# Designs tried in a protein design run: designed miniproteins, single chains, continued (3). Part 113

Each design is a single chain, and the fold is of that chain. pLDDT is the mean over its residues in the fold that is shown.

## One batch from the design tools (miniprotein)

Design m11922
Fold by ESMFold2-Fast:
Structure m11922 (fold): chain A 93 residues (1-93)
Amino acid sequence: MAEEKAEEAKRYAEKAIEAYKKGDLEKGTEYLRKALEAFREAMVLGRDDPKIMQKVEEAARLIEKAVQLAREAGDWESVEAALEARAALAAEL
């Protein structure tokens, strides 16, 4: 459950990175939103499991890369959403 959500977050973050690099802002925003949703679910479900939290940390790194590309593309709403998700992760670590 939580492991699947962490892997889903990683997969969507990678797709968001690819979309932003290609200049596809609509798909980039869509995939980053899905990555953030899966990331939040993984944090809620897996915060008591160190192995799952390690995968959540991996997802966070990919999301950080996607957020940097979103910032360069001017997608400020996605940047704000990602900062909120990162703050939630920091509170659980």
Scores: mean pLDDT 78

Design m11923
Fold by ESMFold2-Fast:
Structure m11923 (fold): chain A 99 residues (1-99)
Amino acid sequence: KKKEELEKFKEETLARIDAVVDRALSEIQANGDDIDKVIEIQNKALAELDRILAETRKKFEEWKKKYSNDKELQEFIDKLEAEVEDRYADAKNLITLAA
């Protein structure tokens, strides 16, 4: 079912975001004495999150265009996209506050 495929894509995307956060926070903790290294880790993690979000938005937009006349599916995609955007915003905040 289309909703199951979309839900799985969302879950995989959230896991990717969480993995970036977990890696970045661990690296920041290990390098806390080196401010230049912390900034480098933050910048790399934020750039990776930006790429994940851009890929995710493009994927959802492709689905919305493919099923433009399916209102229920459009609303479902909007809900999943909002959940990804919220996780992304939280992830950016966690990385920036970790310094």
Scores: mean pLDDT 87

Design m11924
Fold by ESMFold2-Fast:
Structure m11924 (fold): chain A 95 residues (1-95)
Amino acid sequence: DRRIALLRELIRLTEEIIENKDDLVKSLELALRVHRLGERMAGSARSDAELEARFAALVAAIRAGEGAIPSAEEIAKEAAEAKEELERMLEELER
């Protein structure tokens, strides 16, 4: 089942975000991959170009030390919550 495979990949990416929480740039790169996979699952027609532009702006702001940047703790918390929800969805689909 393609949906089960996509959910497993999303869970793996959330685990990588948690493991790399102290590397904000790496965590944002992984979060972008999660977002792209989520859109694929939803059948969304949204353009990746806008997401990539927002991501590039965030990476530039982090490197410049500008603006309100998400903390490693906040990133890890959101990734952990997403992982729990994805694992629940996977269990329901494997039934």
Scores: mean pLDDT 63

Design m11925
Fold by ESMFold2-Fast:
Structure m11925 (fold): chain A 87 residues (1-87)
Amino acid sequence: SREELEEHLRELGREVGELMREALKVASPEQKEELYRLEDELLRQVTLIQDRYDAGELSPEEAKEELERLKREAIERIKEITRQSLE
């Protein structure tokens, strides 16, 4: 249902948001710029997935799979950006 998708979106935002907040604490100014660009990209992709679901282009299961993929990719990219500060 749409309500289930909204709850899934909130949980994704919470998990990625917490990791982003932690990353920003240790990030250089250049890394912060990259992290903010990633956040903007993530928000656009989330909106696109929601719009496609609302248009009937995605099933609830397909929308959840797209969000899980997006979450995984975001977590990996945040970790990569943060890792560079140790070099």
Scores: mean pLDDT 80

Design m11926
Fold by ESMFold2-Fast:
Structure m11926 (fold): chain A 101 residues (1-101)
Amino acid sequence: MRVRVTVYTDPKNPAEVAAAEALVRMLEDAGHEVVSISRSSDAAAAGLTQTPVLEVVDEAGERALVEPSPEVMAAAEEAAKSGDLEAAVEAAYAEIERQAG
């Protein structure tokens, strides 16, 4: 299914960036065609009280909010301490896969 994604993160928090990237990968691996990705640091303007959040809009205009679990955030935060964003994305994604299977 074709989806448009808006990524809302705190630009000062690399763990949120990593968790959001892992969630985008999860959507692609689930068979969704991500046709556009927009990034915003202004979650409040979108009516969101928490970050990170993915806003996913499908071809019918149906809107879904996807948030990382506390465990996914904890994995991203621990790996982000290394300063390696790719390692943090990998750690967050591994936790998503662990929860799925």
Scores: mean pLDDT 80

Design m11927
Fold by ESMFold2-Fast:
Structure m11927 (fold): chain A 100 residues (1-100)
Amino acid sequence: SMEEIKKKVLEEIKKLIDEKIKEFVENTKNASLREQLNAALETLTELYVEINKLLKEKKLSKEEQDEILKEAVEYLKETAKKNLNKTIADFVINYAEKVL
């Protein structure tokens, strides 16, 4: 069903977000704030590309893509709040709200 496809796409996006945030945390463990911000921008740019690819591959309507993207943005914001320091989390949240 279309609802099952939407759910599976969202679950795949959530998994991607979890994996990218985990990689970011591991890779920036000893980084300066400037290095963390640069790495966060790179990670977010990669997430933007991969999420858009996933949304387009399943032939979902624009309305269906927008619904999934809205849920993905909220998930990214919550994942950032839980796993990142406040400065980096705020940067991620701002990017998610304005770009995604």
Scores: mean pLDDT 87

Design m11928
Fold by ESMFold2-Fast:
Structure m11928 (fold): chain A 65 residues (1-65)
Amino acid sequence: SSSDVGRALAGMAALNEVGLAAKVVAEDGKVTIHIKRESEENIEKAREAAERLREDGYEVELVVE
């Protein structure tokens, strides 16, 4: 539907709203968020951002390293 650039921007905006800096990749209509396992709080915030994006109709995968 929207361009991959638009999907990447949506992912970055969602992360910025929860105060996280993370790697966002948008390919083939899918948004992938990569986050380091530095704290449980950061992981929970990333999950919240991913859930909001999914509710808005984006296909989102969260990868925790």
Scores: mean pLDDT 80

Design m11929
Fold by ESMFold2-Fast:
Structure m11929 (fold): chain A 68 residues (1-68)
Amino acid sequence: SKLLEAQKKAIEYGYKLGRELPVDEAIEKAREFGKEIAKKYGLTDKEIELASQAAELGAIRGYRERLE
Protein backbone atom coordinates (compact mmCIF):
# COMPACT_ATOMS: atom_id res chain seq x y z
CA SER A 1 0.00 0.00 0.00
CA LYS A 2 1.28 3.47 -0.91
CA LEU A 3 -0.27 4.83 2.29
CA LEU A 4 1.57 2.32 4.50
CA GLU A 5 4.85 3.06 2.69
CA ALA A 6 4.36 6.83 3.14
CA GLN A 7 3.47 6.41 6.83
CA LYS A 8 6.54 4.22 7.43
CA LYS A 9 8.89 6.74 5.78
CA ALA A 10 7.19 9.60 7.65
CA ILE A 11 7.57 7.90 11.05
CA GLU A 12 11.25 7.06 10.41
CA TYR A 13 12.13 10.60 9.31
CA GLY A 14 10.11 12.16 12.15
CA TYR A 15 11.95 9.97 14.65
CA LYS A 16 15.31 11.16 13.30
CA LEU A 17 14.21 14.82 13.58
CA GLY A 18 12.90 14.29 17.13
CA ARG A 19 16.30 12.94 18.16
CA GLU A 20 18.21 15.96 16.77
CA LEU A 21 16.00 19.08 16.95
CA PRO A 22 13.96 21.00 19.55
CA VAL A 23 10.59 19.25 19.85
CA ASP A 24 8.44 22.03 18.30
CA GLU A 25 10.76 22.34 15.28
CA ALA A 26 10.96 18.54 14.92
CA ILE A 27 7.15 18.20 14.88
CA GLU A 28 6.71 21.04 12.37
CA LYS A 29 9.36 19.72 9.95
CA ALA A 30 8.15 16.12 10.36
CA ARG A 31 4.55 17.09 9.51
CA GLU A 32 5.75 18.94 6.41
CA PHE A 33 7.82 15.94 5.27
CA GLY A 34 4.89 13.56 5.83
CA LYS A 35 2.60 15.72 3.69
CA GLU A 36 5.22 16.05 0.94
CA ILE A 37 5.97 12.31 0.67
CA ALA A 38 2.23 11.48 0.63
CA LYS A 39 1.62 14.08 -2.12
CA LYS A 40 4.47 12.59 -4.20
CA TYR A 41 2.75 9.20 -3.88
CA GLY A 42 -0.51 10.72 -5.22
CA LEU A 43 -2.44 10.08 -2.02
CA THR A 44 -5.78 11.69 -1.04
CA ASP A 45 -6.09 14.70 1.31
CA LYS A 46 -7.19 12.37 4.14
CA GLU A 47 -4.20 10.09 3.56
CA ILE A 48 -1.85 13.13 3.42
CA GLU A 49 -3.16 14.07 6.88
CA LEU A 50 -2.58 10.49 8.13
CA ALA A 51 1.04 10.60 6.89
CA SER A 52 1.54 14.00 8.55
CA GLN A 53 0.17 12.58 11.84
CA ALA A 54 2.47 9.52 11.54
CA ALA A 55 5.48 11.84 11.12
CA GLU A 56 4.45 13.82 14.23
CA LEU A 57 4.23 10.60 16.28
CA GLY A 58 7.73 9.68 15.10
CA ALA A 59 9.11 13.08 16.12
CA ILE A 60 7.54 12.85 19.60
CA ARG A 61 9.02 9.35 20.09
CA GLY A 62 12.50 10.49 19.05
CA TYR A 63 12.26 13.45 21.43
CA ARG A 64 11.13 11.24 24.34
CA GLU A 65 13.98 8.76 23.83
CA ARG A 66 16.67 11.44 24.17
CA LEU A 67 15.15 12.48 27.55
CA GLU A 68 15.21 8.92 28.94
Scores: mean pLDDT 88

Design m11930
Fold by ESMFold2-Fast:
Parts: sequence; C-alpha cells; structure tokens
Structure m11930 (fold): chain A 61 residues (1-61)
Amino acid sequence: SAEHEELKRFVLAMARHLAAQGASEAERAQALASARDWLRSQGMPEAEVEAVVAEMERALA
C-alpha cells in the first residue's frame, strides 16, 4: 500500500543516514530492533516487516 511504501522509505532513509554517519554496531542493532517494533505497531504484516528489515540490514552494511 502507499502507506506501507512511505513507512518503508522512512526506515530505509534512516538506515542509510546511520550508515553515512558511521553509527556503531550497537546503534545499528538498536535501529533494526526499533524499526521492527515500529513497523509492527503500524500494522505492517510480519512477512513485509522482515523484508523491510532485511533491506535495512543491507543499507547498514
């Protein structure tokens, strides 16, 4: 949905920002955990949450 696309774009932008700023492993791990909780709270299906988090992990690499 358009709403879920906006949520996805937001968390991926945050992941890229953290990577660009040289965020620590602990900060990156916390961002992934927080994104999972937040996306679930927004009603995103679990399969879509895991797909988005996998994209965040790639952006943080």
Scores: mean pLDDT 85

Design m11931
Fold by ESMFold2-Fast:
Structure m11931 (fold): chain A 66 residues (1-66)
Amino acid sequence: GRIVIRATSEGNIVLADGSIVPRGGVVEFPAETAEVRREGDLVVVRDADGRLLAFAGASGVEISVR
């Protein structure tokens, strides 16, 4: 399966390397090795070891798990 996160507002997805996904951008993670969860006003993606892969403000992103 896949975790798909789409930015619907500018600057809303930050990757672990500090890169920012611009408005309209999409990032995908394998659902077998990544997990998405909500923490307050943030959505956080971590790998199987609990390491941060990405985070985003919960407002202005669309998230689907397939």
Scores: mean pLDDT 81

Design m11932
Fold by ESMFold2-Fast:
Structure m11932 (fold): chain A 110 residues (1-110)
Amino acid sequence: KLEEKAKELGVSVEEVEAWVEIGEILAKIMEKQGLFDAAKKLRELKEKGEPVDKMIVEFLNAMDAHDTSISKVTEATGLALRLIGVVINARLGLSEEAKRQLDELRKEVA
């Protein structure tokens, strides 16, 4: 299934795997904030194989609606930028670096 999506989008399987992991990390963060409906919607986007940018936008919108303080918006934006960095590394074929970054983020949200 991931191989089919990778071929459809002209990207590596490793890049699509990074998108799936990003979606799961974002959903867990939302669940920890009590945003269960938003987390469910994000997982639905992930299961449909929607681009990672749609998942990041959904995350930012849900976090902004939950807490509009500059501090929380800055934290959410900073996380989104870190996740974009993971996508770039996966795209460049730096799969080990992308996996390391995802492992660090996973530990932060556990």
Scores: mean pLDDT 76

Design m11933
Fold by ESMFold2-Fast:
Structure m11933 (fold): chain A 89 residues (1-89)
Amino acid sequence: EKEKLVKEAEKALEGDLELADKTLKKAEEYAKKHGIKPDVPGASATGIRLSLEIDDPKKRKSILKAVEAITIIEGGEVGAKKAEEVVAK
């Protein structure tokens, strides 16, 4: 279940805004089900910085939402790493 959500979030990092929206909702549902309180407003500082380096507005929004979903599921450290990997591609 958790692994499937992470894979969907990783696909959303490619710039699929609709998938990013759906994945973020699923991540929030997962957090509620497992008693996890998301403590990250949007993305980590690294994620925000990297998203600003992307000139496509839709891709930028998708990346911010996907990083937030990953941060909710796996934690802020993993979310920051995934944001960095996306910009490196």
Scores: mean pLDDT 67

Design m11934
Fold by ESMFold2-Fast:
Structure m11934 (fold): chain A 87 residues (1-87)
Amino acid sequence: SIKEGLEEGLKALEEEIKWLKEKLPSLSEEQQEIAEKLIKEIEKLKKEIEKAVKEGKYEEAVKIAEEKTKKIQELGAELQELLEKEK
């Protein structure tokens, strides 16, 4: 169901935030800046989805996820490129 998919998505976002925060002290300054931006965007997305889900607005929650996912993917790709260059 849409609700179950959103709940799984929220759990995945929470796990990603935890992973990024645990990695943060081992990253370079440039990697930390991008990782911190990524954490903030994921936290914002999580809060917006949680709010829509609590209000029973499941279709709106999906739209929010789709719109914000692009920015998160762009930041994630930037972080990945930086991690690969510093190997």
Scores: mean pLDDT 79

Design m11935
Fold by ESMFold2-Fast:
Structure m11935 (fold): chain A 77 residues (1-77)
Amino acid sequence: SSMEKKIKEIKEDLVSIKQQAKSLNDTSLVNKVDSHLKEIKKLEEEAKKNPDKMKEKILFIEASLGMAQMSLSVTQS
């Protein structure tokens, strides 16, 4: 589904941000991304039991990615 594809892409982007943060020795951002990835995993497990709840939580997942991208941009500057 388009929702599953979007979540997969967000997870891949977060993993990429984490690897970049590690190379920059930004432990704070690494920990923040790990927290977001754990939250996404919990949301995926919850969505298996109630798929309609994922629609409500997609905005949170997108916001988590946006915050991580902004943090990485600042660190790279």
Scores: mean pLDDT 76

Design m11936
Fold by ESMFold2-Fast:
Structure m11936 (fold): chain A 82 residues (1-82)
Amino acid sequence: LEKILKELVNELKRIAEMNGRSTVTAMDVEAAVNRVIKKNDLSEEEKKLLQEIVDKLRAYMLANGKTELSVEEVSKFIKEYL
């Protein structure tokens, strides 16, 4: 699991860099999760966990009135709320 979460954070960094940004949207996070799932032949439990991360992140963004988060904020969110 720790390896998969590190890969997710690295994929988010890649997406941000490709777009010339340090921030990601909820859609970017969803795209990163889908890519990690495709690359790693994950178990059903691991897939559910990654889907829950997306849902919890969307809820966090709505509660805080944010449309974008830094990669550092998302990484902290993953570590603190899982």
Scores: mean pLDDT 78

Design m11937
Fold by ESMFold2-Fast:
Structure m11937 (fold): chain A 89 residues (1-89)
Amino acid sequence: MTAADEQEAIARLEEIVATLSDHPDPAARELARNALRTLRLYEAFKDTWASLSGEEGREKLRELLDATLAELLARGLLSAAEAAALRAR
């Protein structure tokens, strides 16, 4: 279940990155690239992190998704409705 939850979080973040990667605002594209880079770094080391912290790895992916959406809202790159729709997917 943990691996499946992580994969779902990864897929959702990838959808967000894909949506923002072709955004005309350079700041939106930069945020998308930074989010993807962070996710890929986590994925490369997730086995070590998960071994040390039990469920913390899965929780970190959920936190990353939420933090990314919050940052997009704070920067005005997404509306609250758009962020809610992306989370609901």
Scores: mean pLDDT 62

Design m11938
Fold by ESMFold2-Fast:
Order: sequence, then structure tokens, then C-alpha cells
Structure m11938 (fold): chain A 66 residues (1-66)
Amino acid sequence: MKIPKEEAEAAALDIQAAVDLTVARVNGPESYPEAARTLRELSERYRKLGFTDQAKEYEALADELA
């Protein structure tokens, strides 16, 4: 199975976003900027891959945390 580099990078960011969101939920507002940054990076990657709905969802989550 061939995984494109861009998809592999997006998958890595997706895992990081899940971790950062969990940390933000546990630690509270001090962790929100880190979670927001990861979500924005993930949104940009998914937008480049053509996953516009996923990109919009992550952008909205980042805006709520920032």
C-alpha cells in the first residue's frame, strides 16, 4: 500500500491534534494555543489534499481555542 507523503504528514498531525486536544481538555486554557496551532497546521494540510470539509472542521476548532 502506497501512502503519499502529504497524507502521511496529515495523519501524523491528526494524531498530534488528538493528543493536544486531550491535554487542553485536562490542563485547561493554558494549553489551548498549542492545540490551536496543531489544528491550524492540520487544516492547511487537509486543504492541500482536497479534504475541504475536514479542513474547515479543524479550522473552526482552532478558532474556538485561540
Scores: mean pLDDT 74

Design m11939
Fold by ESMFold2-Fast:
Structure m11939 (fold): chain A 81 residues (1-81)
Amino acid sequence: MKTEADREVFYLEVEGTFYLMKASIAKLAGDEKAAKEYLEKAKEYLRRAVEKGEEAERRGVASPAARENQRAAREALELLE
């Protein structure tokens, strides 16, 4: 069953990915300002997903799903740099 930590990591990763999609759309539309703003929001959510995932792991409450979502967020952050 999903724990609170599981849902939190999932939510943050999904929000980060959603803002990455918005940033890509804005860039394709030539809206550099919107693209930059969405990219910064994506980075914030993805960093928080990694931090919350690491916290849950340290506390011994991280499910395999939470660990997978944390890994996905970390990989997405690496691709943004």
Scores: mean pLDDT 79

Design m11940
Fold by ESMFold2-Fast:
Structure m11940 (fold): chain A 61 residues (1-61)
Amino acid sequence: SKVDEAFKKFQELVKEMNKLTLEEFKQRLIEMFPEYKDEKIESKEEALALANGYLVELFKS
């Protein structure tokens, strides 16, 4: 269930990437994955990598 929820959030981020500014995208990431609120994120690709890393850790558990 947690894996499916995280995967759906990741898919939403991918879909919204080209529609949002970097600042809006960072806010979206933090809303979906609050664990990353204190991360230094300088690109949308970096934000997606963090979300993917979260998903990978859930699959590993």
Scores: mean pLDDT 79

Design m11941
Fold by ESMFold2-Fast:
Structure m11941 (fold): chain A 64 residues (1-64)
Amino acid sequence: MQEEMQKLIRELQELAKQNPEERETLESLIRTAQQALDNRASDGTLQQINATLQHKLDEIKKKS
């Protein structure tokens, strides 16, 4: 879970650089994920956040 979240954070950071219009939303999601990691959130919480990050990643890729 933790490694998967770090991978998703990296991919969203790259997308934020390529999609300025989505940057604020992506930075907000990245911040939420980083806070969950820093707070040692449960695996269930990390799984829910990862699902949200993956959904946003797929949405932007679909638009591209």
Scores: mean pLDDT 80

Design m11942
Fold by ESMFold2-Fast:
Structure m11942 (fold): chain A 66 residues (1-66)
Amino acid sequence: MSEEEKQELLEDIEKTEEYLKKHHPEVYEKVKPLIEKLKELIEEGKYEEAHEVEGEILKILKEALE
């Protein structure tokens, strides 16, 4: 993954956080620790582990929003 791709991922995560914080604050508080872990893994270059954490976040969002 390039530095540009890394920046794009972090930007997408930030946009998702802002959306949840504004429209679904209860759900945001539930996924916040996982989002923090996701950002940390991306910064460390652990993209496979980051993908697993992203999947966990999506599972929680699906369960909470459906």
Scores: mean pLDDT 79

Design m11943
Fold by ESMFold2-Fast:
Structure m11943 (fold): chain A 74 residues (1-74)
Amino acid sequence: PSREEIEEEINIALARMYVGIGKTLAKQGKLEEAIEEYRKAIEYLKENAPNSPEAQALIAEIEKKIAELEEKLK
């Protein structure tokens, strides 16, 4: 793999860590903190893997999770 491909995989893995933290916080009822971690994941993916289909799919999944949690906060 090229350095670019390796960096993309690393960046997606780091974003998945933010998603994992967000899921844990959401399970604990810390919805605002969970949303914050999900937003960090999206921002990271947009900055570091903007052209990755895997990153784009993950962003869509995270945006859905944020919407579900925001609905619970209203």
Scores: mean pLDDT 84

Design m11944
Fold by ESMFold2-Fast:
Structure m11944 (fold): chain A 68 residues (1-68)
Amino acid sequence: SREEARAHAEELIREFGRETRDPRLVARLREIRDQLFASIADPEEFIEEMERAVRGLRAHHAARQAAA
């Protein structure tokens, strides 16, 4: 269901927060979640796009750390 998909996305965000410890990136991921949830009706597509967003932000975080 969409409710279960939203709960799954919240757990992905919590895991991402534990990994990165970056509240700005967590806030950005929550913003992306809200945009995706509003635009994607299919719960499976929503989760696939959430997982893609998490991977993208992980790559961004890693690149920023490497550049420092």
Scores: mean pLDDT 83

Design m11945
Fold by ESMFold2-Fast:
Structure m11945 (fold): chain A 89 residues (1-89)
Amino acid sequence: SELDELAKRVASGELSDEEIKELAEKLAKSPDIEKQMLGALLFKKLGLPITNLSELAKKLIEAYENKDDEELVERVAKEAEGEILKLAE
C-alpha cells in the first residue's frame, strides 16, 4: 500500500527531519483520511503543531486529547496508532 511504502521510507532513516516534516505536511493536506492520520501522527511524533486536517482527522485527535470517554478514546487511539505504527515496521 502507499502508506506502507511511505512508513517504510520514514522507518528506514533515509529521510532527514526536514523531509519528514514536508512529508507530514503533504500527508495532512491529502483528501485520503489514512494519509491525514499518518501525517497527524508524524507531526505528533516530531512535536509539531497539527494544521489543515480534515474534520474527521481533527475530531479523532480532539477526542484523543479531550478524554470525554477515556476508555473509548484510548481504545480508538490505540487501534489507529497501532495500525499506522505497523506500517512503519
Scores: mean pLDDT 56

Design m11946
Fold by ESMFold2-Fast:
Formats: structure tokens, C-alpha cells, sequence
Structure m11946 (fold): chain A 93 residues (1-93)
């Protein structure tokens, strides 16, 4: 049972990597997050620390993909429209 969850998690990581390669960072983040959950479930069932380590790696990949998605949204607004990140920070404290 734990091995089956880990195999599903591995497939989700592969799909997440493919989505990230295509620039679908929001989709990649969701896939990595789901993989992390499956590895944590496998760890609960087996007690195998390798699954816990895989869940941390998947969580890190999900975080990275979310940051990439946010950066891509920022790039959709041309830098030079009179608003810089520094200027926004000054106004927002």
C-alpha cells in the first residue's frame, strides 16, 4: 500500500516536471503539492524516512513553481509603466 502511494507520487512529480518545462507553473505547483501529500501518507503507513525526504523535496519543488508563477504574472506588466517594485514597496511600507 505505501509503495503504491509512493509510485503515484513519483508519477505526479514527473507530470509536474513536464508542466514546469512547458511554463505551466501553477499546474506544476499543484502536482508537486499532491505528490508531497502522497509521500507523507506513504511515510505514515511504512515509517520509511525515504518517503518523508521525498515529501520535503516535492514541497520544495511546489514552492519554487509557485514563485515562478508569480514572477511570470509580474512580467505580464511591462517594467517601465511608471511603477517599480521599489516604488510600490515605498508606498505600501
Amino acid sequence: MAQKLAEEGKELIKKGDEAAAQGKYEEAAKLYDEASKLYREAYKLSGDESYLNQSYLADGNSHGARKAAEGKLSLSAPVGTGTTLRGIGDLLD
Scores: mean pLDDT 70

Design m11947
Fold by ESMFold2-Fast:
Structure m11947 (fold): chain A 74 residues (1-74)
Amino acid sequence: TVTLLTLARAFYNRGKELYKQGDLETAIHYYKEALKFADRKLQAEALRNLSEAYRALGKYDEAAKYQAEADKLA
């Protein structure tokens, strides 16, 4: 559990770095990988950042979906 959460956090941090570099599609990939091993708190953070990345790509339906999923974890 702790080891898998460490892996999830590493994927999440890599996704954030790629987002800052403008590589939105690869950032989305890493956020989704993080969700596979994330706890509730990291799930909420990853889903919110996933929503922001989809919005930046102009994919507003996907952005709204992931924002709603993040809000349910609040």
Scores: mean pLDDT 87

Design m11948
Fold by ESMFold2-Fast:
Structure m11948 (fold): chain A 79 residues (1-79)
Amino acid sequence: KPVVGVAVGDPKGGTGGKLSSTAQSRINSVLGDSPLQVGGGSSDSPDTSVVAVQNGEVVFEHGETNDVMKQTAAQLSAK
């Protein structure tokens, strides 16, 4: 199965690698059981932005995302 790259960002521009249970649940509802590579900011905040990329396409997006997050997700999907 194609790897899904997930970038998590703070709307304030922070970076990390944690994915909250809420963000994970939303991703699972859209992407099913695809393997995930996670990078970027913490998702502990309800204001945390999330973008997921699979096969070079944005498959999930939540909150305010930027080109750096999308690029990070695309790079993670290639691992």
Scores: mean pLDDT 63

Design m11949
Fold by ESMFold2-Fast:
Structure m11949 (fold): chain A 72 residues (1-72)
Amino acid sequence: AKELVKRLAEELKKNGDEALASSVEEGLLSVIENAKDKEKALQLLKEALEAAENGDVEKAKELLAEIGDIAE
């Protein structure tokens, strides 16, 4: 998870969303580790990384929101 979180933050910075990248670096790993369904949270993280690598920051944001919903 830590490596995927770091890569996601780097891709978000490349696409110009430094604020979201900082938020991801600072909090996302803890959110995933505390999620009731860790496997689904990891799957959504992987999908968010793929979206960010394709330049689709809005889709990455949507997937990150879904991770938050699973964690709460």
Scores: mean pLDDT 78

Design m11950
Fold by ESMFold2-Fast:
Structure m11950 (fold): chain A 103 residues (1-103)
Amino acid sequence: SAEELLEKALELAKKKGDKETAKYLEKALEAVKNGDYKTAVEYLEKALKIAKKKGDIELAKLIAEALKEVSMEVMKQSEGSELLEAIGRVLRAIGELLDLESQ
């Protein structure tokens, strides 16, 4: 589940002393628990960007998997033009995962 992947990513970030990534993962986890998947996507995108800049491929993969699952939840709740934007976010998350899995 997205929550389990987020909890694993948060534990890993904390273990590595990555306070910045951990902060955004904590905010994403709170948003998921509140059913606010759109806000969770925004925080996960920030966390993924930081993990990638640091070269933390292991953490980035967990964040990208969580981002994929949360983006799918946004897609399920979206209609019309917002649905197309949500589909685009899911495809982007899948692309990030495929890129990270090749490393």
Scores: mean pLDDT 86

Design m11951
Fold by ESMFold2-Fast:
Structure m11951 (fold): chain A 60 residues (1-60)
Amino acid sequence: SGAAKQKEIEQLQKEIAKIQEEIAKLRAESKDDPANQEKIQQLTYQQGQLSARLQRLKQE
């Protein structure tokens, strides 16, 4: 038991890591691009949601 939960945890961790890398790239590409700042905000919000889901799964 727990194999499905473990796979979901691993998938969430991979998705969070990808978002973190994308945010880092966007921050490096242009210091004052409003479009990049909007994308960073969207990705940061998405990362927060995935992190919250990951935390809930780990506490189950």
Scores: mean pLDDT 83

Design m11952
Fold by ESMFold2-Fast:
Structure m11952 (fold): chain A 94 residues (1-94)
Amino acid sequence: MEELKKLLEKAKKNAQDFIDFYRESLRRQLLDPETARGALLYLLFQKRADEGKFKTFEEIEKELTPETAREVLDWAAREFGLSPEEVERMRELL
């Protein structure tokens, strides 16, 4: 937790550092089994909002399946520039 606060303060000095911090935080969350589900839920919520579909968090929880998790990972890989190797590692947690 202390590490994330320090990275956030550093990111405020440069917009590019903020983008890199967000991407790194997302990668760490998706690669950790304890946080991966939460990260996938937020990505699915963002993807649906991007499609003009504003759902409650409870509705998103019910929609998260292995199929929609793969769908949202493919979308996130394109949006955030994740490598194919990183996406395959994340899929192993599904």
Scores: mean pLDDT 70

Design m11953
Fold by ESMFold2-Fast:
Structure m11953 (fold): chain A 73 residues (1-73)
Amino acid sequence: PQEVIDLLNEKLEKIERFLKEKGVELTPSQQEAVQHLKEIIEKLKKNASLEDILRIERDSTVRKLLEEELAKK
C-alpha cells in the first residue's frame, strides 16, 4: 500500500511541476480527476485496499486509471 501511495504522489507532483513550469492550466474535468486522485491517496493512507476502492468507485476515468495500475502488478 505505501509503494502505491508513493507512486501516486510522484505522479501528482510531476503533473503539478509540469503545469507550474509551462504555465498550462488543466481543463475542469482534469482538475476534478486530480482532486479525486488526492482523495484516493488519502483513503489508501487509511489502509483501504486498491481492489476495494476499485470495487466501489463509480467514476469511469478513475476506475480505468486504477485498473491500469492493478494490471501492472
Scores: mean pLDDT 67

Design m11954
Fold by ESMFold2-Fast:
Structure m11954 (fold): chain A 84 residues (1-84)
Amino acid sequence: KVEKLKEIVLELLYIIGAKEVKLKRYDLDINGKIKEIITNNFSEEELIKKYEEALKKLEELDKELELSEEEKEAIEKIKKEVEE
């Protein structure tokens, strides 16, 4: 479960980073956050918190950027994995 949550958080951070590049924003140190997730060991509770923070940021970016069908499917898959 922890490894799956880590993968989910990384996937969300990559999506957020891609959206920031399209919007030409530098508000988040996405590369630093990705490195943090890769290099450190986190508890399930800590990863859930990071997932919630990433979802909140993604929601803000989604209001400014239209999602492709592939991006929508990726987000839906991520949500289902966390719910289960």
Scores: mean pLDDT 69

Design m11955
Fold by ESMFold2-Fast:
Structure m11955 (fold): chain A 56 residues (1-56)
Amino acid sequence: EEAQRRAEESAKVARDTHGYPDEEAERIRKAALEAIENSRAGDLSGPGGVLRPAPP
């Protein structure tokens, strides 16, 4: 619930303040929500970062 609230807030700010389209705001929300949920559900020892530097 807290993760979802924060993700939605980020998307709302992007759309309302910056004027991004609905699709862009939804992508931001999904990415943020997944990052938070993933850290809590499976990656407990997460680095605290958003993106992981995975080599190609």
Scores: mean pLDDT 66

Design m11956
Fold by ESMFold2-Fast:
Structure m11956 (fold): chain A 86 residues (1-86)
Amino acid sequence: NEERLLELEQLFNDAKKMYENSGGVDKLLLAKLLEELANRYEKEGRYNEAAELYQMALEIKKKELGDEHPETLETRRKLEEVKAKI
């Protein structure tokens, strides 16, 4: 599944750039995109990349929704689960 992994690699780099330059984008939509990509990396066993994507999504949700929001807590839980596999 080399073509899918290459596409994921490109999406990872694009997602990191969008996170760093998110000034005009819908930040919660970006967080959801980052979580979707993190899930795909996790399914491929690429836990380090999945953790980075969940961390970026978590930082967006903390800023936009607050630390105790149910969606923020769920992303934190997913990040902890992925980090336990590294």
Scores: mean pLDDT 79

